Designed miniproteins, single chains, continued (3). Designs and how they scored, part 95

Each design is a single chain, and the fold is of that chain. pLDDT is the mean over its residues in the fold that is shown.

## One batch from the design tools (miniprotein)

Design m11502
Fold by ESMFold2-Fast:
Structure m11502 (fold): chain A 60 residues (1-60)
Amino acid sequence: SAVDKALAYLDGHKPEKFEFPSQELIDQVKGDPEAAKVLEAAYRKGSEELAREALKIYRE
């Protein structure tokens, strides 16, 4: 599934720096529980850049 593809991307990538997700990213996943799972997994990685890329994979 699209969410599984995004989660696999996150598992395969090491964060270069640790950041909390921005309000912009939180707003982008409101009302979509699968996208919220992707953002939560990226949050655990501590990388906003990985979060943005994973959400792109989910949406394609």
Scores: mean pLDDT 70

Design m11503
Fold by ESMFold2-Fast:
Structure m11503 (fold): chain A 60 residues (1-60)
Amino acid sequence: MYVQALYSQEAEGTSFEKGEVFRVLDTNTEKASVWRGQSLKTGEVKLFDINLVRVVPESE
């Protein structure tokens, strides 16, 4: 499953831009509203808020 960020984050070790797409790796993190995904742009694993992302079809 892929998700696209609807917001930008500037945090040490977890920075990303609005519109960045993540491959979801883990939905069972320490917080129910936070998922872990790998950026398709940078290859880095990042944490994001599930209420501020949209699901992207695999064909996009």
Scores: mean pLDDT 76

Design m11504
Fold by ESMFold2-Fast:
Structure m11504 (fold): chain A 56 residues (1-56)
Amino acid sequence: SFLEKIIQALEKVDPEAAEEVRKLYEEAKSGKITRVEALNKAMEIAEKAGVDVKKI
């Protein structure tokens, strides 16, 4: 999934940000948040860490 690709990209540059996105992915899987909410937050975290989400 796109969220898994964001996690993989973040693990190389910001392991703490990767853990935040992993938690969002688990919350989306369990239904605590929507997939859209998880994706939007994950993209914001990735962009702040310097990951170009357009290349994922």
Scores: mean pLDDT 80

Design m11505
Fold by ESMFold2-Fast:
Structure m11505 (fold): chain A 59 residues (1-59)
Amino acid sequence: SLETLAAMAARSRDAELLTEVGAALARQGKLEAARRALTTALSIDPTNAEARALLEEIE
């Protein structure tokens, strides 16, 4: 469900939603899916400090 939401957010280029979904995936221990969502968020908005910080935490 979160992975599907991440795919939809990526398709609509919604970096904010991708960051929120990435955080939720990381909390569930789904680190690969979280990393993918956060990396996509940063490709859309490289200035998103929250996505960058979360990605660094899970790496």
Scores: mean pLDDT 82

Design m11506
Fold by ESMFold2-Fast:
Structure m11506 (fold): chain A 69 residues (1-69)
Amino acid sequence: MSARTRELIATVRADTAAILADDSLSAEELAAAADRAEGLARKAEAAGETELAAVLREAAAALRAKAAA
């Protein structure tokens, strides 16, 4: 991976952890965040950034699971 991609992955992980820790967020806000992460994952995969796409899909799944809880 490039250093830029590695830094972006770290940012995605940190942002996802912060969102998951925030109990004030509505199910709609969590679902919207999951949809954005899925869109970014598709773009990352199209760009050949397979590891970034995987992290974004993992983030989307975690956000969607919290929205459904």
Scores: mean pLDDT 84

Design m11507
Fold by ESMFold2-Fast:
Structure m11507 (fold): chain A 90 residues (1-90)
Amino acid sequence: MKEKLLEYLKKKAIEKGLLTEEEVEELLEAVENKDNERILELLERIRKKKGIEHELAAVSFIQLVELILTEDLPEEKLLEMIDTVINSPP
């Protein structure tokens, strides 16, 4: 279940042009490892290269990954949250 939700989130972020496949994989790994220093480094790199809009998209991605990994929320609600966030401007 969680793996399917993570795959869906990754696919939608990439398809919307919010994050690249490489950025998605790096952010997901850092969040799964609870590596706050790596998360900050990745956010700074994204901001420097692409600007604040993409940094905010990365922050939203991180928050959704955390919700999927740590919260006991219904799949339907998590899918709705993913769709809402991905379709909203950063």
Scores: mean pLDDT 78

Design m11508
Fold by ESMFold2-Fast:
Structure m11508 (fold): chain A 59 residues (1-59)
Amino acid sequence: SEAEKAALAEALRATMRELGVPEAEIDAVLAGLAGRSLAEARAAIDATLARWIARFEAA
């Protein structure tokens, strides 16, 4: 649903800000999710967050 996708996008934006991801990169990631199904968006988010968390831990 659109409401679920919007809530997921907002949660992702908040998490990426917490991890120190630049706003331009956050916007690019969220734009890439706009055309995806909820399941595809969830999988892409999981992969992206794993990468950003590793980057944050290395900093």
Scores: mean pLDDT 73

Design m11509
Fold by ESMFold2-Fast:
Structure m11509 (fold): chain A 71 residues (1-71)
Amino acid sequence: MLSKEQLEAEVLYALGVILGALARKDPRLTPEQRERIDALVDEMGAAAKAGNVEQVRKALEELRKLIDEME
């Protein structure tokens, strides 16, 4: 069974994947913003696999900020 930290990292990564997918549906999204979203989701995945909860949270916060900038 996954450790509590690993499980938390995986849950945060799942949220990041969902947010990234929803953001990609915005027709106003520039190619550069799309690539940045993809990069942040990939970073979250790598961090989650390593059980690095802090890194997943940091990448998720960057994704949230990027989405806020799109408004």
Scores: mean pLDDT 80

Design m11510
Fold by ESMFold2-Fast:
Structure m11510 (fold): chain A 92 residues (1-92)
Amino acid sequence: APLPEEELRELLRRLIEAARRGIEAGAADPRKLTPAEFVERGKALSEELKKLTDPVERAELAAYRYAELAVQAGVPVEELLELLRREEELLK
């Protein structure tokens, strides 16, 4: 059975917060990843995520790391933060 709506809303808020921290971490290093570095980082992340047994902890780490990688791959920080802000408004 799926989680109750209020627990899913709390999970979404936690994922949004993890993604925001990932965006901030990515923005702290302005260096852009090359395509090869992006692939290597993605492979390393996949192995890191496989070590986590708790699906919620895995989801939070994934949200953080993918957001960090998106910034370092060249996605604009302002656009990502605006998307997260809109998602937070929908959860209020």
Scores: mean pLDDT 80

Design m11511
Fold by ESMFold2-Fast:
Structure m11511 (fold): chain A 91 residues (1-91)
Amino acid sequence: MEEIRRAIEAVEEALELATDPQVRAELENALNNLRLAEEVLESDPEAAVALLEGAIASLRVALRLETDPRVREELERALEAVEKALREVRA
């Protein structure tokens, strides 16, 4: 799914820029959830939904903690992409 891949790209970019260890940990959690969601999407859509919701939760925590506007922009881009993916999977 293009939206999941777009979210992964934004999270990877945020990880290159982020310096806060707690933000980085939340981004790694989001990345793991997104990669697993892409892997199980065809075989288990319900599991994919739960993983995408987990990614949203981690991204929201990261966005609350992050103060660098460049990292925040990538987090907002990732969050938008995950929310679009979640809508598409549920459609």
Scores: mean pLDDT 88

Design m11512
Fold by ESMFold2-Fast:
Structure m11512 (fold): chain A 76 residues (1-76)
Amino acid sequence: MKLSPLELKVLGVLIEKGTRAALSAREIAEELGVSQSAVSRALKRLEKRGIVERLPDGRYRLASSEAAMEALKEAG
């Protein structure tokens, strides 16, 4: 399945912050200059693909560095 441009931008932010860095949808939205609702939808789709995981406090982090890098390569 193809990732949307927003899903790729969200993934890029998480990769830049590092594999153990956890960010809220708000923090990612502020970094990208987009709405929290749009980022939350992108994060849910990335979670369904196993690229990110949601922590108990509601933040997201990379589930797999390999899956994240592969998704970015598929984007072009």
Scores: mean pLDDT 77

Design m11513
Fold by ESMFold2-Fast:
Structure m11513 (fold): chain A 58 residues (1-58)
Amino acid sequence: SRKDEIRERLESLTPAAQALVLREFGAETLEEVVEKIASMSEEEQERYLESLDKLRDF
């Protein structure tokens, strides 16, 4: 599912990148970030997931 894909992407990030994402979304947990991203439009979801690729190298 889309939520599983988002969760897997977030879990693959370093702790530092995860903290950055949490702060950007004003979220307390990665679960909350998954929910927020999943509620976005398909276009916004795709753009954000592309941005996560750069954070994976961080």
Scores: mean pLDDT 80

Design m11514
Fold by ESMFold2-Fast:
Order: structure tokens, then C-alpha cells, then sequence
Structure m11514 (fold): chain A 70 residues (1-70)
């Protein structure tokens, strides 16, 4: 995972559900950059789309965060 993808997972783990726009503002990056990384994380099963444009971390995503931070 890239450093930005790790940050996305960490923010979603704390906040629960966020839009790509909210993640972009919190992380200080463009919405297009966040959306690209969210798609990659969704393809890997680490986040899921709960509504159009709204994402949540999966149990698999939480386990990946534990591996990265331990």
C-alpha cells in the first residue's frame, strides 16, 4: 500500500464513513487523487462503497492496518 492509501484506511477506521471530497480535504490532496486510490482499495476489498461517493473500511482493511502499524 502507498502512504496515501494507509492514511485513507486510518482516517476511515476513525471516522467510519466519508466521501472522497471529505477525505481529500482531511488529507490535503485533490479529490481525483483520493478517488483513484479509493478505487484501488475497493478492488483489493480494503474499503467498500456504502452509497454513491461514500466509503467505509472493511474488516480486511482493518487487518491490513494492524499489519502495517505493527
Amino acid sequence: LSELEKKILGVLDVEGELSASELAKLLGVSKSTVTRHLRKLEEKGLVERVAPGVYKITEKGKEELKKINS
Scores: mean pLDDT 84

Design m11515
Fold by ESMFold2-Fast:
Formats: sequence, structure tokens, C-alpha cells
Structure m11515 (fold): chain A 85 residues (1-85)
Amino acid sequence: DALKKFLEALEELYKKLKEELIKAAEELSPEEIEELLKKLEEKIEELLALAEEARAANSAAAPLLELLAERLRELQELLKKKAKE
């Protein structure tokens, strides 16, 4: 199952990426974090729009795009918390 293998690889990458991104964000200024949060919001909106299109086409990509948007939203919230610390 190619989708299952891809999702497993994505979860492993997300684990590592989340830790690295939160750590890297400690070096960012408040203004840089604000810009990053805006860029993340733009990408989340893009992924959600693609997910809606994929869902309308009954594509197996729809759950994957929704999962990616959810993970980016989680990163956005973690970065917001880090900026307040």
C-alpha cells in the first residue's frame, strides 16, 4: 500500500521537522515569526483548497492534503506559543 508507506514516512519526517522548526524558531525575531506565521497560513489555505478539489473528484489525495494542512496548523500553533515565551 503506497499511501500507507507514504503516510508512515510523512509522520517520521513531521516528528523530526517539528522539533527542528521549533528549535530554529528560538533564533527568530518576533517580526520574523509573524512573517513565518503568515506564510504558514497561506500554505494551509492552499492545501485546504486543493483538498476540496480532490474531494470533489473523489481522489485518494484528499485525506492526505487534509492531513498535511492539519499538521501545518499544529506547527503554526506551536510557533505562536513559542513566540509568547
Scores: mean pLDDT 75

Design m11516
Fold by ESMFold2-Fast:
Structure m11516 (fold): chain A 88 residues (1-88)
Amino acid sequence: AEGTVLLQLDALIEEAKKNKDEEIVELLKEAKEYLERGDYEKAIELLKKVAELYKKNGDEESARRAEGMIRAVELVQEIDDQFAAAQA
């Protein structure tokens, strides 16, 4: 699950680079670093900022992709939490 999320995030970063959205690229790269560290809450916070910036720019499709990434990260966090609780 995490590997798939990181791959989708890399694709979004490359698309943002093509659009020359330097601020969005920086936020997405920072979100990736937090995901790799297992800090899902920080990654979600950064992805929410990315989604808001896309909406302000009128890019509803990229905003929906960022929101999809937020849901995927939240799901990974919830699954990990449920698994930990079941092992206690």
Scores: mean pLDDT 78

Design m11517
Fold by ESMFold2-Fast:
Structure m11517 (fold): chain A 55 residues (1-55)
Amino acid sequence: AIPEEVLREAAEELLRRSKETDESLADIAREVAKRFGVSPRDVFLALMRMADEAA
């Protein structure tokens, strides 16, 4: 189990980096996941959850 705060920070970093670079979302997710010690899937799920909370 990974703390929700860590997943939220990872998702925020993924979203921020996607705006700064033309790298694929999958490549950015792998780099972010490695830095936070989580899986790329967990980062994507956290991003989707944040989108639902913002809607």
Scores: mean pLDDT 77

Design m11518
Fold by ESMFold2-Fast:
Structure m11518 (fold): chain A 60 residues (1-60)
Amino acid sequence: SMEEEKETVKRNVDHIARVFGLSEEQKEELIEEALKKLEGGRPAEVVIQEVADRAARLAA
């Protein structure tokens, strides 16, 4: 379901933010963008990969 997909995305974004040492504000932004993409019809796996790439760039 969409709710299960949203929970999966949120858990993965939280983990990614911890791994890359992102701030709470950066994590909130990533969650918001990820949920927009998911609601727009992007597969959860694609959204999670895009978040990881963005987090790596933010941490560099």
Scores: mean pLDDT 86

Design m11519
Fold by ESMFold2-Fast:
Structure m11519 (fold): chain A 97 residues (1-97)
Amino acid sequence: MEKVRKLLEELKELVAQKAPVEEIVEKFEEFLREAERAIDDPSASAEELAELVRLLGEALDLVMSTPGLPAERAAELAARAAALMRRALDRWRALLA
């Protein structure tokens, strides 16, 4: 979880500083990979899955608000974030059942 939080903070900083689009996309892709790994961890708690949903929601908001990001790349990143949110919610729900 700490790595996922740090990657989102770094991503927010890159967007705020208007970093090159390539750096922003690369950091989004790294964030999504680490979030997927955290969701797929068999030891992930319900609390960690709920936090992953929140962090993915913040990342989705960043995709929608990032100026200069090509529409096709924004759509791809948003779709991946939404898919991971669904997986985290499904797994969170299963742990509570």
Scores: mean pLDDT 85

Design m11520
Fold by ESMFold2-Fast:
Structure m11520 (fold): chain A 63 residues (1-63)
Amino acid sequence: MPLRKKTLATVEAEELLKQGVSEEEIFADLVRKFNISEEDIPQLEELIKQVKFNLESIEEARK
């Protein structure tokens, strides 16, 4: 996945997770919005999981 597309997808995933959107719905929306190719789907799945983990880890590290 191109770095720019990965960065934009990360920002969008973070905002949607903050809104309480499910990981499955975020995945579907990002595939459509960024025209994610089938070969890049595993990278997108990992990206969404990493964003969720990072948000939870940041909150835990702060308090």
Scores: mean pLDDT 77

Design m11521
Fold by ESMFold2-Fast:
Structure m11521 (fold): chain A 61 residues (1-61)
Amino acid sequence: MSKEEFEREVKESLLLMEAALYKNAGDVEGLREVAQRAREMGFEDLAKWIEEQAKELEKKR
């Protein structure tokens, strides 16, 4: 595994952890911010998934 691949996996894991924390807190704005950062880092699928989590929370309001 290259250094770049390892760093990418670590960043993806950290984004997933942040998304889980905001989801558990019901923080829709926090989720949207994590999704935006994921997209900026090239994690398109992860960003879309987090955006879906934010939309689900918004609908429960």
Scores: mean pLDDT 79

Design m11522
Fold by ESMFold2-Fast:
Structure m11522 (fold): chain A 72 residues (1-72)
Amino acid sequence: SMEEKRKEETRKLAYRMIEEASKTFNLPEEVVEQLKEYMDRLIEESNDDETVILQKLAKEMMKLLLERKKAG
């Protein structure tokens, strides 16, 4: 369906954002997998627009980056 295509496009975009952040901030694979699982859950469980889903990803990534800075 068009809805399933939209969800798949959002997932691909989210995964690309996560991979680029991983390269830029040298994120461990465990964190990358956690972000991907978080996004898969959001995409499947919510009826949110792509923009809202990607904003939630950006907030989660920022939270994790700030947490890493506090730990180091």
Scores: mean pLDDT 79

Design m11523
Fold by ESMFold2-Fast:
Structure m11523 (fold): chain A 116 residues (1-116)
Amino acid sequence: LVEKAKEAFEKKDYIGAIEYALKALEEDPENLEAWELLATVLRVLGPDLDGETWELIRTAPKDDPLAVPRALAVATALRILGREDEVAQAVRDVIEGRLSVEEMLELVREAVEHLK
């Protein structure tokens, strides 16, 4: 699934890349490579994050390699959905472990449907 997501991304099939990455994360929610790819693809499709959001993401624990790509994916998904007022709190909730993986993946699925 991660390899299929990478192949889709290389072919500029960004929706396919997200769908394969989401499927990989349903099977292994701690797959760092899948989270990194998901965040990268969403950032290609979505609006740029502002400086305040980036500063908040920089507060992520250095011992949690999943925190940054998860926060990037959630922040970008919320911006794609036009829910900019929720970005800062959602990033904090991801970093502090208050947002579940299921909630993160659901936000990404909603963002993908918005892009279709």
Scores: mean pLDDT 84

Design m11524
Fold by ESMFold2-Fast:
Structure m11524 (fold): chain A 95 residues (1-95)
Amino acid sequence: LSPEERRLLVLIDASVTMAEMQLFLSKKTNEEEKGLEVLKKHVEKEIKWAEENPLVPEEIVELLREMLEALEKKDLERFEELLRELSELVRRLLE
């Protein structure tokens, strides 16, 4: 991986960690609806950024789109599953 590709993957990994923390907080505060709205906006921004960046692998863009669909359907179980898949993919690409 080039230094620029590695930096992009590190930024995506940080974004995944922030999404996990936001999901955890929304569950703890019983403000799940508000937490979902914040997560949807976050994922939408990540999709736009990833689509505009040619160094981001297509499989990451596809996972982000599926994550957004899960949030729109309020399927938190599916969202958590996809978030784990994204984290594992990014980790493998960094190795």
Scores: mean pLDDT 74

Design m11525
Fold by ESMFold2-Fast:
Formats: sequence, structure tokens, C-alpha cells
Structure m11525 (fold): chain A 86 residues (1-86)
Amino acid sequence: SALEAQARAAARGLGMAAASAIRAGTEAMPVVVPALSEEHFREAAFEGLTRGMGLSEEEAEKVVEEILRRHGETVRESVALGAAAA
């Protein structure tokens, strides 16, 4: 759907922004995930990092895990709230 495509685009953009913030040493970045499952978030962020930023698959995986490590509760809450609202 158009909404799902928009959510995936936002997740990709968030993944790219988070990678830039982590590389710059910025530890606190608020993560607000559109209504996506954690799996869909992982897929969209990984795609954004690999295809959008040109990171290797290994580097992209590490960045996604770092986002979830630092903001996992916020990501899970956003996903759960989105699922309840959908």
C-alpha cells in the first residue's frame, strides 16, 4: 500500500540518519518508527543502509543492531502502537 511504502521509505531514511549519527559519535537519537513490524523495520533499514548509503551487508547489519540496542524499547513500542492502531 502507499502507506506501507511511505513507512518503509521513512525507516530507510531513519537507518541512514542513524548510521551518520553513530559515525559522528552521537549517542542520543530519538527513533520513531512508522507502523512497521520489527522484521519490516530491519528489512527497510538494512535496504536503506546497503542500497541508499552503499554500506556493506556486514556494516549495515551492525548499524541496525546498534539502533535496536540503543533504541530497542522505543522501536518495539512504536511497532506495537502502530500494530494496535492499524
Scores: mean pLDDT 60

Design m11526
Fold by ESMFold2-Fast:
Structure m11526 (fold): chain A 59 residues (1-59)
Amino acid sequence: SEVLKKAIEGMKKYLREKYPENQEEADKRFKELARIMLELARRRGADPETVELYEKAAE
């Protein structure tokens, strides 16, 4: 869970660095990616903690 949490935080930071003039676009892209990862986690039968982390990121 700690590794996954850091990976999610790292992705958010990367997107904000990629869109330095538009943080709204960075946040939108992050949420879109989080939703995709949530769908994949559910399809793979990931544990509830993993699903909850992606659900929180997608909000």
Scores: mean pLDDT 80

Design m11527
Fold by ESMFold2-Fast:
Structure m11527 (fold): chain A 82 residues (1-82)
Amino acid sequence: SATEEAIKLFEKALAEVVVALSDGDYETAARILEKTAEELKKLGAPEEALRKIEEAVELIRKGDVEKAKELLQEALDILRKA
C-alpha cells in the first residue's frame, strides 16, 4: 500500500538523518528530509505529517536537534496511524 511504502521510506530517511546529525552535517540532514517530504507528498502522506517534517528541517538548520527529533517522531506516528 502507499501507506506502507510511505512508512518504509520515512524510516529509511530517519536512519540516514541520524547519521548526518551525529556527524554534525545539518545541511545534509535537512536535504534528506526535504527530498523525503517531496516523495511522501507524492505517496499521499497526511499534510499534518508533511508540516512536521518541514518544521523539523527549519529546526535542524537552526541547530535545535532535540526539538526536530520530537517533530520527526510525531510525523512517523501520524504515518503509522494513517
Scores: mean pLDDT 88

Design m11528
Fold by ESMFold2-Fast:
Structure m11528 (fold): chain A 70 residues (1-70)
Amino acid sequence: MEEAEKLLKEAEKAAKDGNLQEAYELMRKAMEIDPELFIEKAREWAGSDDPNVRAAGLAGLQAAREAGLL
C-alpha cells in the first residue's frame, strides 16, 4: 500500500545517510503493513552497490525469515 511504499522510500534515504537504526525502524513498520512489498524491496537492496543500503536489505530479509514470511 501507499503507506508502506513511503516508509520504504524513507528507509532507503536513512540507510544512504548511514542512519541504519532509523532505516530498520521504518522497514519494520513497512513489513507490518505490506510484507510482500517489503520482501521485494529488501531483495532489491541486498543487491545494492551502496554498503548501507545492502546492509539494510540483508537485515530486512533476515527479519522476514524470523517473522515466518520467508
Scores: mean pLDDT 84

Design m11529
Fold by ESMFold2-Fast:
Structure m11529 (fold): chain A 75 residues (1-75)
Amino acid sequence: AEDVYAEVKAQLEAAKAAGLKSATITVRSDAPPSEAMRAAEQAVKDAGATLKSLSARRLPDGSTEVTAEVELPAP
């Protein structure tokens, strides 16, 4: 799940640097959906962004895909 945290954090920092007001972040992990979602939620909170929606699904290969829709502070 640390891979989800790092990837979400990296995408949020890139979105902030680009001056975006909102972003949809999608990451893939080998962690179970619950752990992957927890890591994504924590990364959004640590970045100071507002989490609008969060979902996760299991892929056929056993990996998890997490999608987070976030609002960023105004530039």
Scores: mean pLDDT 80

Design m11530
Fold by ESMFold2-Fast:
Structure m11530 (fold): chain A 69 residues (1-69)
Amino acid sequence: SPDLEELLERIREEVRKMLTVPEEEGERILEELRRLIEALAPYVPPETIELLRRLLEEEVERVRKLKEE
């Protein structure tokens, strides 16, 4: 589905920006992405929402570790 694939690409792009911005801006990006995923919850299967949340959290954790190391 184009919408899901496009959304996944946008999430990856936005999270990757957290590598180059201050933590405060990164927190804003993360909050915005979480809100976007929550806004989709009524319109997509629960499996899709769970996948999006998992991918977001995994990507954020990966970026956070890169900044800390």
Scores: mean pLDDT 74

Design m11531
Fold by ESMFold2-Fast:
Parts: sequence; structure tokens; C-alpha cells
Structure m11531 (fold): chain A 81 residues (1-81)
Amino acid sequence: NARQEAEDALEAARATIDELKQKIENGEVSKSEAASLLTAAYVQLIAADYFAEGDPELQARVEELRKEIDEVGKLADEKFA
């Protein structure tokens, strides 16, 4: 169902962005790997947003996670400037 697909996509996006954040903090990521993980997190977020249509609680969770992904993306940009 759409709710379960949204939950699964949110969990996947969260796991991906947490992995990227940890790797940035530990200095264990290349520019290419950071770009790949960031892209994967956004693709998973887009899927979550699509399946969250009409569910205000899920839409709020998508919005908060999007802000977190954007922040991690900025950290990656600063690291590889």
C-alpha cells in the first residue's frame, strides 16, 4: 500500500543520509561516493513524497527529512570545495 511504500522509502532515505553523514564526519568518503549517496537519498525521498500524497503526517516527515538531506549536501559541498 502507499503508506507502507512511503514508510519504506523514508527509512531507506534516512539510512542513506545517516551513512553519508557518518562517512563525512569520519573523513571516509570520496567526492564521487558522497555524490552517489546524496543522489540515492534524494531519489528515495522523491519516492517517499510520491507515496505520501494525501497523508499530512507522512508529508511532514518527508519535509523534515528533505531539510536534513539538504544540510548534509551542504556539508559535502563544503568538504569538497
Scores: mean pLDDT 87

Design m11532
Fold by ESMFold2-Fast:
Parts: structure tokens; C-alpha cells; sequence
Structure m11532 (fold): chain A 98 residues (1-98)
């Protein structure tokens, strides 16, 4: 399993982050979980619907997204797709084995 951590250059709304996460979970079967992180905490989803609910549950803008996938390539590609869907720049993307 691999985790790709996306650090956003600017925060995005929880709803926007949740919708991007839902789309990635729909398109990439190797993606198992997406976690949305704000200043105060986090929320995770394993299905598109759970990702939308995770985004809506957050009270502050999302600064970080963590994608968990079966392979390093899938984690990286899904993280890049999150950045594309959000329309913001990534400050950095780190991938590690977990």
C-alpha cells in the first residue's frame, strides 16, 4: 500500500475537496481511501459518497489531501488528478510505502 500526500499552496473548501476525492475514487479502482485534512482535524472516505460526506463534515478549508492506493504509480496519478480537479497548485506531493 502507498500513501500520496498533497500539500496545497492555497486551502480549498471541504465541499470542493470532497467532490474531487469522490471523482478520483470513482475513476481509480486502485485508490482505497482519501483523507481530507484541515487546520483542526481530518475526515476520510473509501467510496465517492463517503468522500463527499467527509468534505461536508470539515468546518475549515482543506490544506492537505492523502490518497491511499495499492501501487506507488496509482497513488501518484490519483494525487495529480486531485490537484488538476481542484485547480490549485500543489506546494508538494510526497509518496511513501505504508
Amino acid sequence: MYAATVFLKEPVSGEKAGEAAAEVLRKFPEVKEITLVDRKGFASGRTPEQAREAGKSLKEPVTTVIVIAETEEAARRAAEEIVRLLGVEAQGIGVMEI
Scores: mean pLDDT 88

Design m11533
Fold by ESMFold2-Fast:
Structure m11533 (fold): chain A 69 residues (1-69)
Amino acid sequence: SMAELKERLEELREQAKKDPSAEVYFQLGSLEFELGNYEEAIAYYEKALELDPSFRAAQTALDYVQAEL
């Protein structure tokens, strides 16, 4: 449900503040994309790639979102 997605988003945002990682930012980007927040999704995928430039999944997701806009 939309409420469950928003709860997960809040949990991941708290996790990113306490222990930031490429994986957490990638999960935030994917959740924002699922919510239809494409600009926020792009920002989080870019942040994941800043922390790990070799993170193929984040690059693939970023390329996909940018191609759809």
Scores: mean pLDDT 87

Design m11534
Fold by ESMFold2-Fast:
Structure m11534 (fold): chain A 108 residues (1-108)
Amino acid sequence: SNIDEIKKEILEIGREVAERLREYAAAHPNLSNEERAAFFDELLDKIKAVLLSHGVNQKIVDALVRRARTLFRLDLERHPNLSNERLVEALLGLSEAIAKEVEKFLKS
């Protein structure tokens, strides 16, 4: 289904961005909060592009991105001294959470 295709693409993007973060963090172990935020912004921008390319309505895309930002904020509140390894886990978890919400929103 179109939903299953979108979910696969979101999870693939999550893996790609997470691996790039791992490689970058290995070369730059003292990653700044600004640099960390840039990887999350890249993830959300790429996911938004996928959703729009599959004809997902702008309002649904905006709702999914807003929920993703809320989930990320909650994870940061639980882990205020977030390590680079935890940031990688947060990127992967965010991708999985967005993929799950896509099914919920598109079936509503």
Scores: mean pLDDT 80

Design m11535
Fold by ESMFold2-Fast:
Structure m11535 (fold): chain A 65 residues (1-65)
Amino acid sequence: MKREELERMAEELRERFSDAEIELKIEGDEVTITVKNGDVSAELAAVGLAVDAELMGFKGRVEIK
C-alpha cells in the first residue's frame, strides 16, 4: 500500500516548506495536495508529489490557495 509513503512525502514537504501549509487528502483512488501561502518552489514540489501519486496508481491533483 502506497498511502503511508505519500503521507511521509507530504510530511517531508511540510518540514522543507515550513512557511507554507501543505495538506494531503486521500479519498479512495484520489489524492489532493493543497498548498496555502506557498511560493513557486512549494507549488512545484506539490506538483511533483501529485505526479508521484499518479505513478503509484492514484489520481493526483493540486489546489493552490
Scores: mean pLDDT 81

Design m11536
Fold by ESMFold2-Fast:
Structure m11536 (fold): chain A 90 residues (1-90)
Amino acid sequence: EEELLKKIEELLEEAREAIKEGRIEEAMELLEEALELVKKLKDKEKKLEYLKELLELAMEALRVAPAELVPRAIGLVLRIIGEILDLELA
């Protein structure tokens, strides 16, 4: 899963830059793509670490999102929380 971890890190870095620059729609697309890759991770510890980082970035995107993107940002936050709960409670 070396290549998978590298792709996740690259997407998270691009999402951080997009949020910083106010490109919130792009940041959300990058975070949604990263979430799908994180869901494929077999290492539960690494998966939880990346899900928590995704949650922090998704919440930051939600905080600065324009009104039209708020529902999508809320949906992303809820999806990430669901994945964390599934991993920790199972």
Scores: mean pLDDT 85

Design m11537
Fold by ESMFold2-Fast:
Structure m11537 (fold): chain A 64 residues (1-64)
Amino acid sequence: SVEERRAALRAQLLEEAKKRVKEVMDYIDANPNLSDEEINELFAKVRKEVSERRAQIDAEVAAL
C-alpha cells in the first residue's frame, strides 16, 4: 500500500537522519574551536537535507 511504502521510506530517513546528526556531533567534538554560528550552520544543513528528502519521499509516494 501507499501507507506501507511511505512508512518504510520514512523509517529509512529517520535512520539516515540519526547517522547524520551523529556525524555532526562527532565533528563538533573533534573541533572544539568551532563558533556557535558554525555549529548552527552544520545542524541547519542537516535539517535542510532531511526536510528535502522527506518532501521527495512524499512526492514519490504521491506518484504511486
Scores: mean pLDDT 84

Design m11538
Fold by ESMFold2-Fast:
Structure m11538 (fold): chain A 113 residues (1-113)
Amino acid sequence: MRTSAPEDSDEERAELAVRLARELGIEVEAVLVVTTPDGRRFAIAVGREEIDGRPEVVLTFAAADFSFPPELLPAIEEALRAGTESGDAAETARRLAALLREAGWRVELREVE
């Protein structure tokens, strides 16, 4: 939009995550702009994709070499499973934001129309 300054790089990160997810056929409902405890910053798009005719909640990472810490994976997988069963990717994004904040991450949640 109207930004030429580093403070709005989060909007560019969020837009990149949404674009990558949409290119994969994912219906995006929310974006998490995250900063890890070690200072790495990127965006995660949260949306729905049809896999074998079933809608599933999926994550798209705007980061080339990122994976979640193994200790967080069970909680993240449970949040994704619950979101898939409820059909609510925006609620899944809120749960993920809470989980990541408990793990010491900084998280900004943005809902997508």
Scores: mean pLDDT 76

